# Ledger of designs, part 99: designed miniproteins, single chains, continued (5)

Each design is a single chain, and the fold is of that chain. pLDDT is the mean over its residues in the fold that is shown.

## One batch from the design tools (miniprotein)

Design m19434
Fold by ESMFold2-Fast:
Structure m19434 (fold): chain A 81 residues (1-81)
Amino acid sequence: SLADLQREVENLKAAIPYYEKLADEAGKLTPSQRAALLSAIYIDYIAAQWAADQGVPGAEEVATELKKIAERVEKKFDEAL
């Protein structure tokens, strides 16, 4: 339902500060841990994009922020080689 999607977007938005903290500390993670973090962020990004496509207010903003965090983690993943 739309209400369930709205709740999921609220949950994703609440997770953003935690993902930002983990992204800041990504250099301390193993390559496997960084890959797992990146996968988790992209799964949530896809969920937020799906909610945005359904017209959930704020979902597009949440998706955009998650994508930026994923890009930060990817950059640190590449730098760790």
Scores: mean pLDDT 84

Design m19435
Fold by ESMFold2-Fast:
Structure m19435 (fold): chain A 91 residues (1-91)
Amino acid sequence: LTDEELELLMKALDPDGDGTVSVEAARRFLQSMFPELSDAEIDEIIAAADPDRDGTLDREEFRRLMELVAERRPEAVPEIRAIIEQLKKMS
């Protein structure tokens, strides 16, 4: 993911426009996109992406979350790319 693509995805998950993605929004996104992921797996991915456990993911933390998803679910990469392409068309 480029920084631009990451920003587009983050804005879609950040309706308040504060520049961060809440862990709740990230959790909901993962549950929606990958219903086969257990709550425990989602918790592990989020915890690894949010080492400060401040309840929000900045751009670097969100990039790490997306990398972890791609590592655990390589089949997710085309779906994530499709979402980004749709967001680009809406922008």
Scores: mean pLDDT 75

Design m19436
Fold by ESMFold2-Fast:
Structure m19436 (fold): chain A 83 residues (1-83)
Amino acid sequence: VLAKDKSPHHDNIYVEGYSDKTVKVYDEKEKKVIAGPFGGHTGDVTKVKWSETDSNIFTSESKDGTTKTLDAKEKKVLKVEKK
């Protein structure tokens, strides 16, 4: 795990970024992955962060120079931005 962020909207829910280029949404209480693994980065995921205003949205940043916005409920990528 290279990056981890706790959801401000849900207890025990974390998003984690990995050196295997994936992102997972993890329930720490149940100790299980509830969404993902999300692929599509071509480098290490170095930063993840939940949205402050939307309980299902988070962002991931990678060494590939992209930032993705993802929906954990719909399990989809909403947008991709270059730094």
Scores: mean pLDDT 73

Design m19437
Fold by ESMFold2-Fast:
Structure m19437 (fold): chain A 101 residues (1-101)
Amino acid sequence: LEYGDELANSPEGKKMRLAMSRLFMGDQRAIGRLLASTAIILAKEGQNEEARILAKAAFRTATYYKDAESLELTAEAFELLGDDELAEEARKLAEELKKEK
């Protein structure tokens, strides 16, 4: 979660902090962002099995809540894991949701 100044200033670290803040304010859609951000961190640390589990959970959560930002983070996690087809599917869904707003 917190990993030195580097993670705290990373795009993923900032998104994770924003997701935490939104959860404290009752925004349940932020759950997908938290799961996806954690999956990216685990994938970068080489914990591929745990990262894939969280990325799939984030994908399901983001799809359920229709949260485009979670789907974008989920796509990044899948790309890091080499699951390019799932990454492309997540990106496509995120773009479709952005068009609907």
Scores: mean pLDDT 76

Design m19438
Fold by ESMFold2-Fast:
Structure m19438 (fold): chain A 80 residues (1-80)
Amino acid sequence: MKKVEEMLAKGATLDQIKRELVVEIAAASIDLAGLQFEKELHKDDAAHQKRLDEQIAALEKQIAELDKALKEVEKLEKKA
């Protein structure tokens, strides 16, 4: 959330911020899909499953924060 305010303070345009957030969400979503696929391949390795679950949870949280920031940018575009 503060990332949008920091980028605006540095003189970034709303279009530039939106593009960066969309690219970051896409990249994180690809990584998430890869981890989910790896989890299916290693179902019998409990230690590996636990590490993948932790990484998946971290990526899901990151994607949620980026999506929230993108929605804030879209609201600012309508008001600006």
Scores: mean pLDDT 80

Design m19439
Fold by ESMFold2-Fast:
Structure m19439 (fold): chain A 80 residues (1-80)
Amino acid sequence: SEKKEVALRLIEATVEHLKKRYPELQEELDKFLEKIRSAKTKEEFYQVLDELLEFVKKHLDPATANAVEAALRSARKILD
C-alpha cells in the first residue's frame, strides 16, 4: 500500500532523527526500526508505535516525547 510506505518513511525519519540526537539510545531505536519494518498488519504497526511512544516518554524529555507523539499521530492518519 502506498499509504503504508508513506507512513513507514515518516516513522523511519522520526526514529533516525532520534538516533542522531540520542546516540546512546541507538541500539534500542534500531530494534524499533526492525519491528516497524517487520509489521505485517496495521494492528502490529500500531502496537510498535505505542511501544516506541512509551519508550520515548520513559527515557526522553516531555518536549521530545510530545514531538514524537505528533509524528506518530500523523503516521496513523496517513494509514486511515
Scores: mean pLDDT 85

Design m19440
Fold by ESMFold2-Fast:
Structure m19440 (fold): chain A 85 residues (1-85)
Amino acid sequence: MAFDALGALFSYELYKDEISKAHYELYSQGLKEALENPKEYDVFPKGYEDKSFSEMVEELLEFSKKYGLTRTAEVAEELLEKIRE
């Protein structure tokens, strides 16, 4: 799932945790394949009960920029561009 990969990357950059790194490596392959073939995968969930998916990604992007999580910010920006196409 796109957000799972982004969340794992966020945790890895923030905490330098080996489990988060392993999760990111696992989910990053799926995220890449899903973004290349969006018709085959529902990579953009309809949102959560209290927030749209784009609002969640935007919040994570701002947080990532604030704390210098450059890889997470780059992936979040790319994901926002795909959501708005």
Scores: mean pLDDT 66

Design m19441
Fold by ESMFold2-Fast:
Structure m19441 (fold): chain A 66 residues (1-66)
Amino acid sequence: SVTITVPLPVSDPAVMERIRAAALAVPGVLDVRVDAEARTITITAEDIAALTAAGQAVSDVVREAA
């Protein structure tokens, strides 16, 4: 498995929850944690392909929320 922590350019808790849900919905994602105070998301996935797909899902929600 692979894990990444990425800063989030959003502070709205509703957007953070949508980001968490979108990443967790990706096949091969094992765990997603959002730290609202640090404005970070930590994603654990089976492999780099699943992690890349989760990153794309997060990016799509961020773009929609802007």
Scores: mean pLDDT 83

Design m19442
Fold by ESMFold2-Fast:
Structure m19442 (fold): chain A 78 residues (1-78)
Amino acid sequence: MAEEAKKKAKEGNAKEAGRAAAEAGLEAERRGDAEEAIEAAKAGTAAAKAAKNAEEAAAATAGALAAIGAAFQAGGKG
């Protein structure tokens, strides 16, 4: 799942990368896999930085934030 987000980000598809990052983060949270959720967040952040317009950047940023939240939940033995 995080690999799909990274692939979409590398292809320059910021909106799809954001969606994939959010989905990967939520899946990782359900499994308690904080590392996978962090990788999804990184992919979403990279896509936001490479976005061609504000709408695409917002979609990628939303996905990255969802994955970051998922990482905190998955790693939540702090």
Scores: mean pLDDT 77

Design m19443
Fold by ESMFold2-Fast:
Structure m19443 (fold): chain A 83 residues (1-83)
Amino acid sequence: DAALAAARAELEAARARGDRRAEARALVRLGEIYRAQGRLAEAAEYYERALRLAREIGDEEGVRRALEGLVEIGIEEIRRAVS
């Protein structure tokens, strides 16, 4: 998967240069890709990691994006349960 490979490369590059904000963005991106693939457990794991990091560095936008991702996963799980 080219999207997953690109997002993992972004994560590695951010870590290599110590860019914690870029690291949080890459973790959100991985969550978004896994959610789009219906892989909700993996998506939740990456959003939770992004949320933890964004809180540590005071990235309010990163916190908001990670929480939105987790809410979307919850909605998708409810849809699967009732359909």
Scores: mean pLDDT 85

Design m19444
Fold by ESMFold2-Fast:
Structure m19444 (fold): chain A 97 residues (1-97)
Amino acid sequence: SLPAPSLEHLRRALELSKKAIEYAKQGKIDEAIKFLNEAADHALRAGLYGVALQLYTGIVLAKRLKEQGKDDEAAKFLLETAENVQKEIERRIAELE
């Protein structure tokens, strides 16, 4: 079994994912990546290994799109990734309340 999630780390991951969504909507790819990387660390510390893996993988793919000059596609992909993990984190927090 995965260790029990840390509620504080889950709440921090949620807050950081919401900030990443705002930056991704503005096309601020580097800022969105920074906040998603911090969210992934908190998800990992909370025992949400699947969420952390999704975030790390999403960051790698977005960086590759940016390297190809596909900044709009990178921003859209980061937005979709951040929105999906936000929903999963919110679901896990609700299970603990």
Scores: mean pLDDT 85

Design m19445
Fold by ESMFold2-Fast:
Structure m19445 (fold): chain A 75 residues (1-75)
Amino acid sequence: MKKEVQEYLEKNPEEAREEFEAVAKRVGMPEELAERYWEAVENLDYEELLELVSEVSGKEPSEEALKMVEKLKKE
């Protein structure tokens, strides 16, 4: 799973980045939080992704952010 996501990011970095950029804008993430989120995705740090989602949800609940984390944890 982690390896498959890493291979996807390596083969389609622009496409993956564009997807996350769209989600970040949609959920109204601050630029710093969006950068930290993307860095966690690139490093496949699922625990940090969950922490970031919790931080975002604490201020403004976002189905898109939660869905993205679940998508990354799944196949």
Scores: mean pLDDT 61

Design m19446
Fold by ESMFold2-Fast:
Structure m19446 (fold): chain A 100 residues (1-100)
Amino acid sequence: MPPLSVEERLARLEAQLATHPAVSPAEREALLLLTRASMESEDPEIAEKLEQAAVALYAHAQSGDETAREVALRLLEEVAARAEEPLRSVVQEAIDLLRA
């Protein structure tokens, strides 16, 4: 498949989330933040954990599976413990949005 830009992937995710009324505005904002952070991260281990967290959150948005949300939060806490600023603050914002 042709590669998508960061902006194109975020626009498609945003459009997809708009079709799921069960997704809270806070969860949608967290998903968009994490998707951007994973695509822009130069550290492959951090990028992979952020992508896994975003996938888990998307699964929660689709199915309401609280286990998926818990897995996502755990992955984000691991990234926040290891990441340098400004990424650490972005990840912490996503955690705070999901806990509200």
Scores: mean pLDDT 76

Design m19447
Fold by ESMFold2-Fast:
Structure m19447 (fold): chain A 82 residues (1-82)
Amino acid sequence: SKLLELHRIIEKGLRSLKDGDTQGFLDSVKQMVDLAIQSDKNKDFGLTMITMSSIRDLINLAREKGFTETAAQMEAIVKEAF
C-alpha cells in the first residue's frame, strides 16, 4: 500500500526531527516528494494531495521546532521538484 509507505516515511521523518537528525529530515522529504511525483504520474490525485499536505506539515513542524535552515532546504527540494 502506497498509503502505508507514506505513513512509514512520515514516522521516520518525525523520529529524525525528535533526534535532531537533519539529514534524516531531508531524506524523508525527498522520499515523500518522489512518492508525490509517482502518484501524480499515475493520476492518483488523492494520494498526491495527502502526500503534499504531509510534506507541508513536516516542514512546518521542523520550522516550529527551530530547524529553520533545514525547513528552508526542505522547501527548496519541494520547489525544485514541482
Scores: mean pLDDT 86

Design m19448
Fold by ESMFold2-Fast:
Structure m19448 (fold): chain A 130 residues (1-130)
Amino acid sequence: SELLKRAADLTLGARSQTYLAGLLADAAVKSSLEEARELLREALAVTTIARTQTQQAYDLAKKAGLDEAASLLQQALDLTTEAGRLLQEGVEGSLEEARELARKASDLLDQALSLTDQAYKLLQETYDRL
């Protein structure tokens, strides 16, 4: 199915972006204020791309009737949305606030990565059986 292949490809893209956002947020935890703010801005930008790809993958999975994959993608979208909010707040904060919010965002992005990986495997397994 073309829809299933596109959902899997978008999920793989979202997985990669979520992973990168998590690495950037984790790096911000140990950075100076100027470096932390730059890393948080980059993590926010990458998280926004991940959210867009996750939403598109969700829409395609739902259209294809893949309720389990869609549920995992919805959970990942909720986590990346909250991570984005924390990253945005961290950019405007003190060094201590930036580091704390970066840590919380990194934890949420790690959870989102796990869910996105599960969704990708389920979509890929379904595609391989067609």
Scores: mean pLDDT 90

Design m19449
Fold by ESMFold2-Fast:
Structure m19449 (fold): chain A 91 residues (1-91)
Amino acid sequence: MKEIKEAKERFLEALKAGDWEEAEREAIRLSGLVREAVLEGKLSQEMADLYYEAAVAALRALLEEGKISEEEYEEGVERVKKLAEELLALG
């Protein structure tokens, strides 16, 4: 739990700073921690929520940089929401 919160905060901080290299590193770490929790049957609602918030923030950053369209952002958010709900149901 603490490591997932720390990874999310570092990821969001890197996105706000425009540090894409650090953001990518923290996103990989966050995804790995969530995956381990799922595999161990320890994924909590709080962990799923943290993952969702980080993924949505990443999509928003891509939208603000003009790398994706508003439609792609909306579709991406819905896709991440469903994934988080499915992962929680499996964990």
Scores: mean pLDDT 76

Design m19450
Fold by ESMFold2-Fast:
Structure m19450 (fold): chain A 74 residues (1-74)
Amino acid sequence: MDLDRAAFKRYMAALGLEPTDAAYQQLVDEVQRNGLSNLDLHDRYQAAVAAGNDREAAYYGAMMSALSIADLEQ
C-alpha cells in the first residue's frame, strides 16, 4: 500500500494536482467507466514516456497507482 500511495502522490504532483480521496476515487471511476486493465494503462504509460509526454505519463501512472490501491483495500 505505501509504495502505491507514494507513487500516486508523485504522479499527482507531476500533474500539479493534490492527491485527495476525491481525486483517487475520480481516477478509479474513470478506469472502471472506460473498462481499462492495468495492462492497457501500462501500455499507454509506456507510449506516453516514449513520446516524451510527461503529463500523459503521469496521468496513466496515477490511474495505475489508484487501481493498485483499490485492489489492496478490498
Scores: mean pLDDT 76

Design m19451
Fold by ESMFold2-Fast:
Structure m19451 (fold): chain A 95 residues (1-95)
Amino acid sequence: SMNLEETIRLLRESRDRMIEAARNGDLEGIERIAEETKRRLRELLDPELAEQMIHVVDTMKDILIGGVKGGNVSLGEGILTRQTDGMIEYLRSLS
């Protein structure tokens, strides 16, 4: 069985931490938070769902890092927030 409530808390926490790291220009922090999040997703979810969520996390990490390097993080923040909200609503639909 999956721990969906803990996963939702993890996704919200990870989103907020990644946004804060991006605002500080902390590229290593973004990568570290993404890796921590992926590891915990594998612990909390069934393997198939974990890999789907991990793919989204990797994509959001790349977008956010690209935004920091390009000197514009606002688009990446908006995309990360929208994708995180979408993941949370999908997980809630499984309950």
Scores: mean pLDDT 85

Design m19452
Fold by ESMFold2-Fast:
Structure m19452 (fold): chain A 75 residues (1-75)
Amino acid sequence: TPVSVTLKTETTEDGTVKIEVRVTSGDRRTELRIEHGDKDGAKGRALMTVDGRRFRADVRVVNGVVEVEPFVPVP
């Protein structure tokens, strides 16, 4: 089955970094969105959708490294 992947990255003028990844294969779809500040110590969030099921994670920027915590299901 063909797999399609799209990656989009945007940095806004207020210093917010936004990353969007979409993966599709047949009727299966995964979407990942990450938003975080562009400074060290900035906090952020990640949202993942897998075939309509939603998960969230906290994000932190530590010394230039973007750290994504483990995803947990959203009710």
Scores: mean pLDDT 82

Design m19453
Fold by ESMFold2-Fast:
Structure m19453 (fold): chain A 109 residues (1-109)
Amino acid sequence: VNVTLTVKAIEMELNDDGTLSYKNVKETEAAPVTVATGETASFKFESKEDAAVEVTATADNANVQVGAVGSPSATLVSTEDQQLAGKSVGTVRVKSGKAEITAYAVAQT
C-alpha cells in the first residue's frame, strides 16, 4: 500500500524534573513523502541545547501503523511511544547534537 507520510519535529524545553514544556517551541516540518508500506522517510534535526523533540508521523491510510525512531548518531534520553495510523507517534528526547528521525509505515494485519 502506498501512503503519504508527514513528519513534523517540535522542539520543546525539557524541565529539570523531566517534564516537557511547550515554551520556546520551534517547529520543523519535512515535506510530505509518498512511500510504499515497509519503506521509510528520513528527517534530520540539529539542536545546540538539550531538547525534547516531539515527532508526529501521520499516514493518509487508516490501515497503516506509523512510527518514528531516532538515529543511533544522536544522543537519545527516552524512547518514543508508538500510536496507530493517523495519530502522533510520540516524543524523542535528544541531548545537544544532530538527530536523524526515520519515519515508517507498516500495514495493519
Scores: mean pLDDT 50

Design m19454
Fold by ESMFold2-Fast:
Structure m19454 (fold): chain A 80 residues (1-80)
Amino acid sequence: PTVTELLRLIVAHREELFAGRDRISREELARLLERFAGVRIPESVVDRVFEMLDTDGDGYISRAELDRLIALLRQLGLDT
């Protein structure tokens, strides 16, 4: 999958992905995205997604960061 496709999966499965969590790690995201996509996702692609969301290289993304990204994707017309 592409980075854009993975971002769409995160959006579509946002509640399941964060299921009682305030943030998720890179490893958790990779595992959950593979389950949601039904296909294997290369670590390099997961890394690119994290590079877009990660602040200060802490290896986590928050709900707020994802919400902002979703808004930006819609503004840029990348939501379709």
Scores: mean pLDDT 70

Design m19455
Fold by ESMFold2-Fast:
Structure m19455 (fold): chain A 62 residues (1-62)
Amino acid sequence: MTEEQKKKIEEILKELEKKSKKDAEVLEKYLDAMLNHKHSKEEQQKLREEVTEIMEKLEEEK
């Protein structure tokens, strides 16, 4: 991950933790798995799409 992606993810995690500790834990677990290369490239791309959806949801609440 790039430094910019890491910062963006940290912001998302903070906002998710305020709303749903469960969602934050799931996202953290998924990111840890990605960093340890336990998942295929297809799963990594799916994760990116899921993170994008979470970001869009957060933006809706402006």
Scores: mean pLDDT 67

Design m19456
Fold by ESMFold2-Fast:
Structure m19456 (fold): chain A 79 residues (1-79)
Amino acid sequence: MELELARELLARTAEAANAVLGKEIVDPEEALAADEETLLEYWDKIVAAVKAASKEDQEKVLEAAGAAQREAAARLEAA
């Protein structure tokens, strides 16, 4: 459950970052199949790409990722 949630959050964050930045930083499908070590590597790639982006794009990625994380946390709390 927790590992599946971590994969889901990464995949959604990757989708948001890819869409905002106009390039594939991390494949969301690969994120959903990633092991724990690969998840951390993918998070590092997303963070690096976002930090290299414009302030406007950074805000867009953070908002989308934050929304996805809040939704996932709310579902976990309700379960």
Scores: mean pLDDT 76

Design m19457
Fold by ESMFold2-Fast:
Structure m19457 (fold): chain A 90 residues (1-90)
Amino acid sequence: SGLEGALKPIEELAEEAGKYAKEYALKAGLSEEEAEEVGKKAKEETYKELTKIVNESSPSDLTMEELREKALEIAKKIAEEAIEKAKAEE
């Protein structure tokens, strides 16, 4: 089905979201270990949220561009929240 066809791109988008969030955290001054955890969290949350969107939407109402935009939005939010928390813990 079209829904099944969307799952491979979701895995790839989640991987990219994780990489983006890790790089964002590193640039903000987080340690390699902290940035790795941020990237892992962003990947997991992106996969979870995009899978939910795909399961709740019809294939005709779902574009790859919309999924990519959502993935980056989730990654950025997770990275920013982690950076703020790390600064508060310092």
Scores: mean pLDDT 77

Design m19458
Fold by ESMFold2-Fast:
Parts: structure tokens; C-alpha cells; sequence
Structure m19458 (fold): chain A 70 residues (1-70)
């Protein structure tokens, strides 16, 4: 059903978000232990992950709205 499709996709996106949030937390925790060059590289990855999380949040919100309208 369409409702089950949205529920499964929300679960998948929430799982992806959690994985990215865990990775982000680990990178941020390691940041003080890195060299300046490694910190610059890590900051670039951190910004990419933050953007990915924001995009996932928007997609989750869209799917939740569709689920409520179904």
C-alpha cells in the first residue's frame, strides 16, 4: 500500500540519518586530536554530512506529511 511505502521509506531515512549523526559526532570528537591539514579535511566532510542530514530531515518531513494525507 502507499501508506506502507511511506512508512518503510521514513524508517529507512531515519536509519540513514542516525548513521550520519553518529559519524558526525565521532568526527567532531576526534577533531582536536588531528593535525591542521587533517582538521581542514575533516571540516569539509563535517559540512557535507550536515548538508546530507538537513536534506534527509526535509525528505522525512515530506514523507510524514504524505503519510498523514493518505
Amino acid sequence: SEKEFYELNIEYLESMKKTLEDYLARLQAELPNLSPEEQAAAQSVIEDIKTDIENLDKKIEEYRKKLEEA
Scores: mean pLDDT 88

Design m19459
Fold by ESMFold2-Fast:
Structure m19459 (fold): chain A 78 residues (1-78)
Amino acid sequence: MPLKTFEIKVEREPVERDGKPLTRVKVKVTVKDADGNVLGEVESEPRLAATPEEVTEAAFKMAIEAMKKLGFESHRPP
């Protein structure tokens, strides 16, 4: 079976919107094969979050959605 490696990069940027301090969260997922070749790469749509807990939850959800777009579903085997 081909072994695949996931590289998940979470970027957090402080932003101000309508006078409110928010965090812009962006997730990039790169899939590589056993030889290090890039098989796929998905960058999530940025999301705004107000609290550290919301930032963490958004990052996890965005990573899962990016993995699903790359053909990996973690909830249920095919």
Scores: mean pLDDT 72

Design m19460
Fold by ESMFold2-Fast:
Structure m19460 (fold): chain A 67 residues (1-67)
Amino acid sequence: LKEEALKNKEDTAAVLRIFFKLIEEGRLEEAKELAEELEEKQPVLKIVYYAYLGKIEEARKLLEELN
C-alpha cells in the first residue's frame, strides 16, 4: 500500500485512498512515513495525519503554510 502510493505520488486521488486505508487499518507508522515522503507533492497528508493524532496546533500551522 505505501509502496503503491509512492509510485503514484502525482495521483492525488490514489494517494489519498491509500493514506486513508492505512489510517483505517491502524497502520499509523506507515501513514506517517507516507505523509513525510510525499510532503512536497501531497502536503495535505501531513495535515490529516497530525489532525488524526489530535495535534491540532501542528495541523493548523501546516494548513496555514499552504495558503
Scores: mean pLDDT 75

Design m19461
Fold by ESMFold2-Fast:
Structure m19461 (fold): chain A 89 residues (1-89)
Amino acid sequence: IEEAIKKIEEAVEIVLKSKNKEAQELAKEALKEVEKAKKSKDLKEQIEHLKKAIVLLKKAAELLDEEEQEKVLELLQKAAEALEEAEES
């Protein structure tokens, strides 16, 4: 789960450095979901909050230029894979 959090936080950094204000607001909302995941002691709750962060960041990625979008989507795919592994462990 730490790997998923790290990849999501890297995606947030890319979005926050963009010039798109709507994408930045979605990234801030995603970061709040990451904070909720970090505060939870239940693995299932952590995974649900991180999945919500991924959905918000996918929406943000659609608002970015093509290079930034590709980088964000790659990080989110890696985060999703890490969450699947955490669920099956």
Scores: mean pLDDT 81

Design m19462
Fold by ESMFold2-Fast:
Structure m19462 (fold): chain A 73 residues (1-73)
Amino acid sequence: TSAEAMEAALEAARTARALGVDPAQAAFATLAKHVGASTAERIVQALLAGEIPEDLIEPAARPAARELRDVLK
């Protein structure tokens, strides 16, 4: 998963959280458009568990993934 895709998911999750809607669903929907539903589900599930799936995320995307993990907490 690219930095662009992860940053887009982070922005979507932050917007959803501010509106009082499910940030995990927003992150999933955004990631699925970039990497497909199966990979997006695996990433979101790992982040919800407090883990960074480094095998699915480019090194440049990891800072945004860590921030997204914190938003989903």
Scores: mean pLDDT 84

Design m19463
Fold by ESMFold2-Fast:
Structure m19463 (fold): chain A 71 residues (1-71)
Amino acid sequence: GMADRPLSPEELKVLHALAKAGLDAALTPEQIAEMTGLSRETVERALDNLEARGLVKRLPGGRYQLDVVAA
């Protein structure tokens, strides 16, 4: 399935940015785009894929946080 495929380079960059911000840090797609050098659209697509995998969670206000420590 889509969740079983390897992470893309863009998805890895997004995860790395969230990890650098901290396990309790909630970032907007715009902040992640600035940290990674990716477009906002690329970041949003990567975040949707990572949320589907259970690696990130969406919070109120359009922010995203790592969910890897919850597993």
Scores: mean pLDDT 78

Design m19464
Fold by ESMFold2-Fast:
Structure m19464 (fold): chain A 61 residues (1-61)
Amino acid sequence: REAAIEELRRETERQKAADIEKARKAMDEMGLSEEVKEEAIAYIERLHEARLEARIREILE
């Protein structure tokens, strides 16, 4: 269902954004470069998106 997929996307985006924000704040306090922060954030994004993709695949199949 379209609605189920949209709900999963919203939930994943919320959780991803929260995790990224907390990680960015922590790294900013440590004085890490934007390049290092980008890499860490990309990793967090991949974890959340992998889970979302798996769930969407399950619903579509």
Scores: mean pLDDT 79

Design m19465
Fold by ESMFold2-Fast:
Structure m19465 (fold): chain A 65 residues (1-65)
Amino acid sequence: ALTPEQQAYLDRVKAELDAAESLEEIKELVSRTFADLQRHLTDEERERVMERLGAYVEEKIAELR
């Protein structure tokens, strides 16, 4: 399970994802998020956050199709 701090971070990233208007914006957001998490979290913690973000990304991409 995610910590409250990790969940709050993910919720903020999801809000930015919801505002994205192109696949390139989504790609940039995901890349920045991965880099940020890589600096501050363990590999296992990063994988858990990125798995949750991946589900949101798939949902957003489906809306843009």
Scores: mean pLDDT 81

Design m19466
Fold by ESMFold2-Fast:
Structure m19466 (fold): chain A 74 residues (1-74)
Amino acid sequence: MEEERRALLERALQAYRDGIGEEPDEKTRRSIEVQIRAVLAAKHGAPATPEERAQAAGIWETLGRHDLAAELRK
């Protein structure tokens, strides 16, 4: 889980840098970290509410990661 979380976080942060052209601030980075944690908890058997899944999917869509958003809708 932690290794997968780190890999997803690194990819999300890189996508932000590539798309925005700047380093994410602490607030943005923390938001991304929370959403990745929610995604992995849902995937690995921790119940996630429909609201939490929808919020995480929305963030991944905003970051251009349609693949990760689709995974949250399983």
Scores: mean pLDDT 67

Design m19467
Fold by ESMFold2-Fast:
Structure m19467 (fold): chain A 73 residues (1-73)
Amino acid sequence: SDLQQQIQSLQSSYNSYQNGSNSSNDYKKKLEEQSKLDPKTSKKLADDSAQQEATNKANGQQYRQQAEQLLQA
């Protein structure tokens, strides 16, 4: 369904963000919009995002800062 494709896109964006290829603001904005369409799917994605964010923090903040720098360049 369209909703499933949007979820996949959001997860892809988050992965790109972790690799320094995307904006965290863009990902969060899409997550907020998704929440309006399907609360169950959005809640699951939010939980997944929180888990990945915790892992990203534990493994290092450096590439997150690098992603922000790339967006500013």
Scores: mean pLDDT 59

Design m19468
Fold by ESMFold2-Fast:
Structure m19468 (fold): chain A 91 residues (1-91)
Amino acid sequence: TEEKKKEIEEKLKELLENLDASIAKFKADLEKNVSDEELKKMSVVEQIKLLLKKIYPTMNELEKKIAEEVLKKETMEEMLLTIKEFALELL
């Protein structure tokens, strides 16, 4: 039913929002241990991949699947598209 589809979509949205919050937290933790110059030399994509690898062991199975597919991508646009495609496929 459409109601069931919406329920799954809302749960997936919450999961993606939690993943974004976790990435932001680990980015802050990374900045405490890495010089500003080292962070500036890393692309945003490389920073996200490093953060995902650090939080990967604490993720649930769905988060791990999303993270693994995101880690395969080389651009921010591809990473965002991958997250969107996962959201649509899990509906």
Scores: mean pLDDT 67

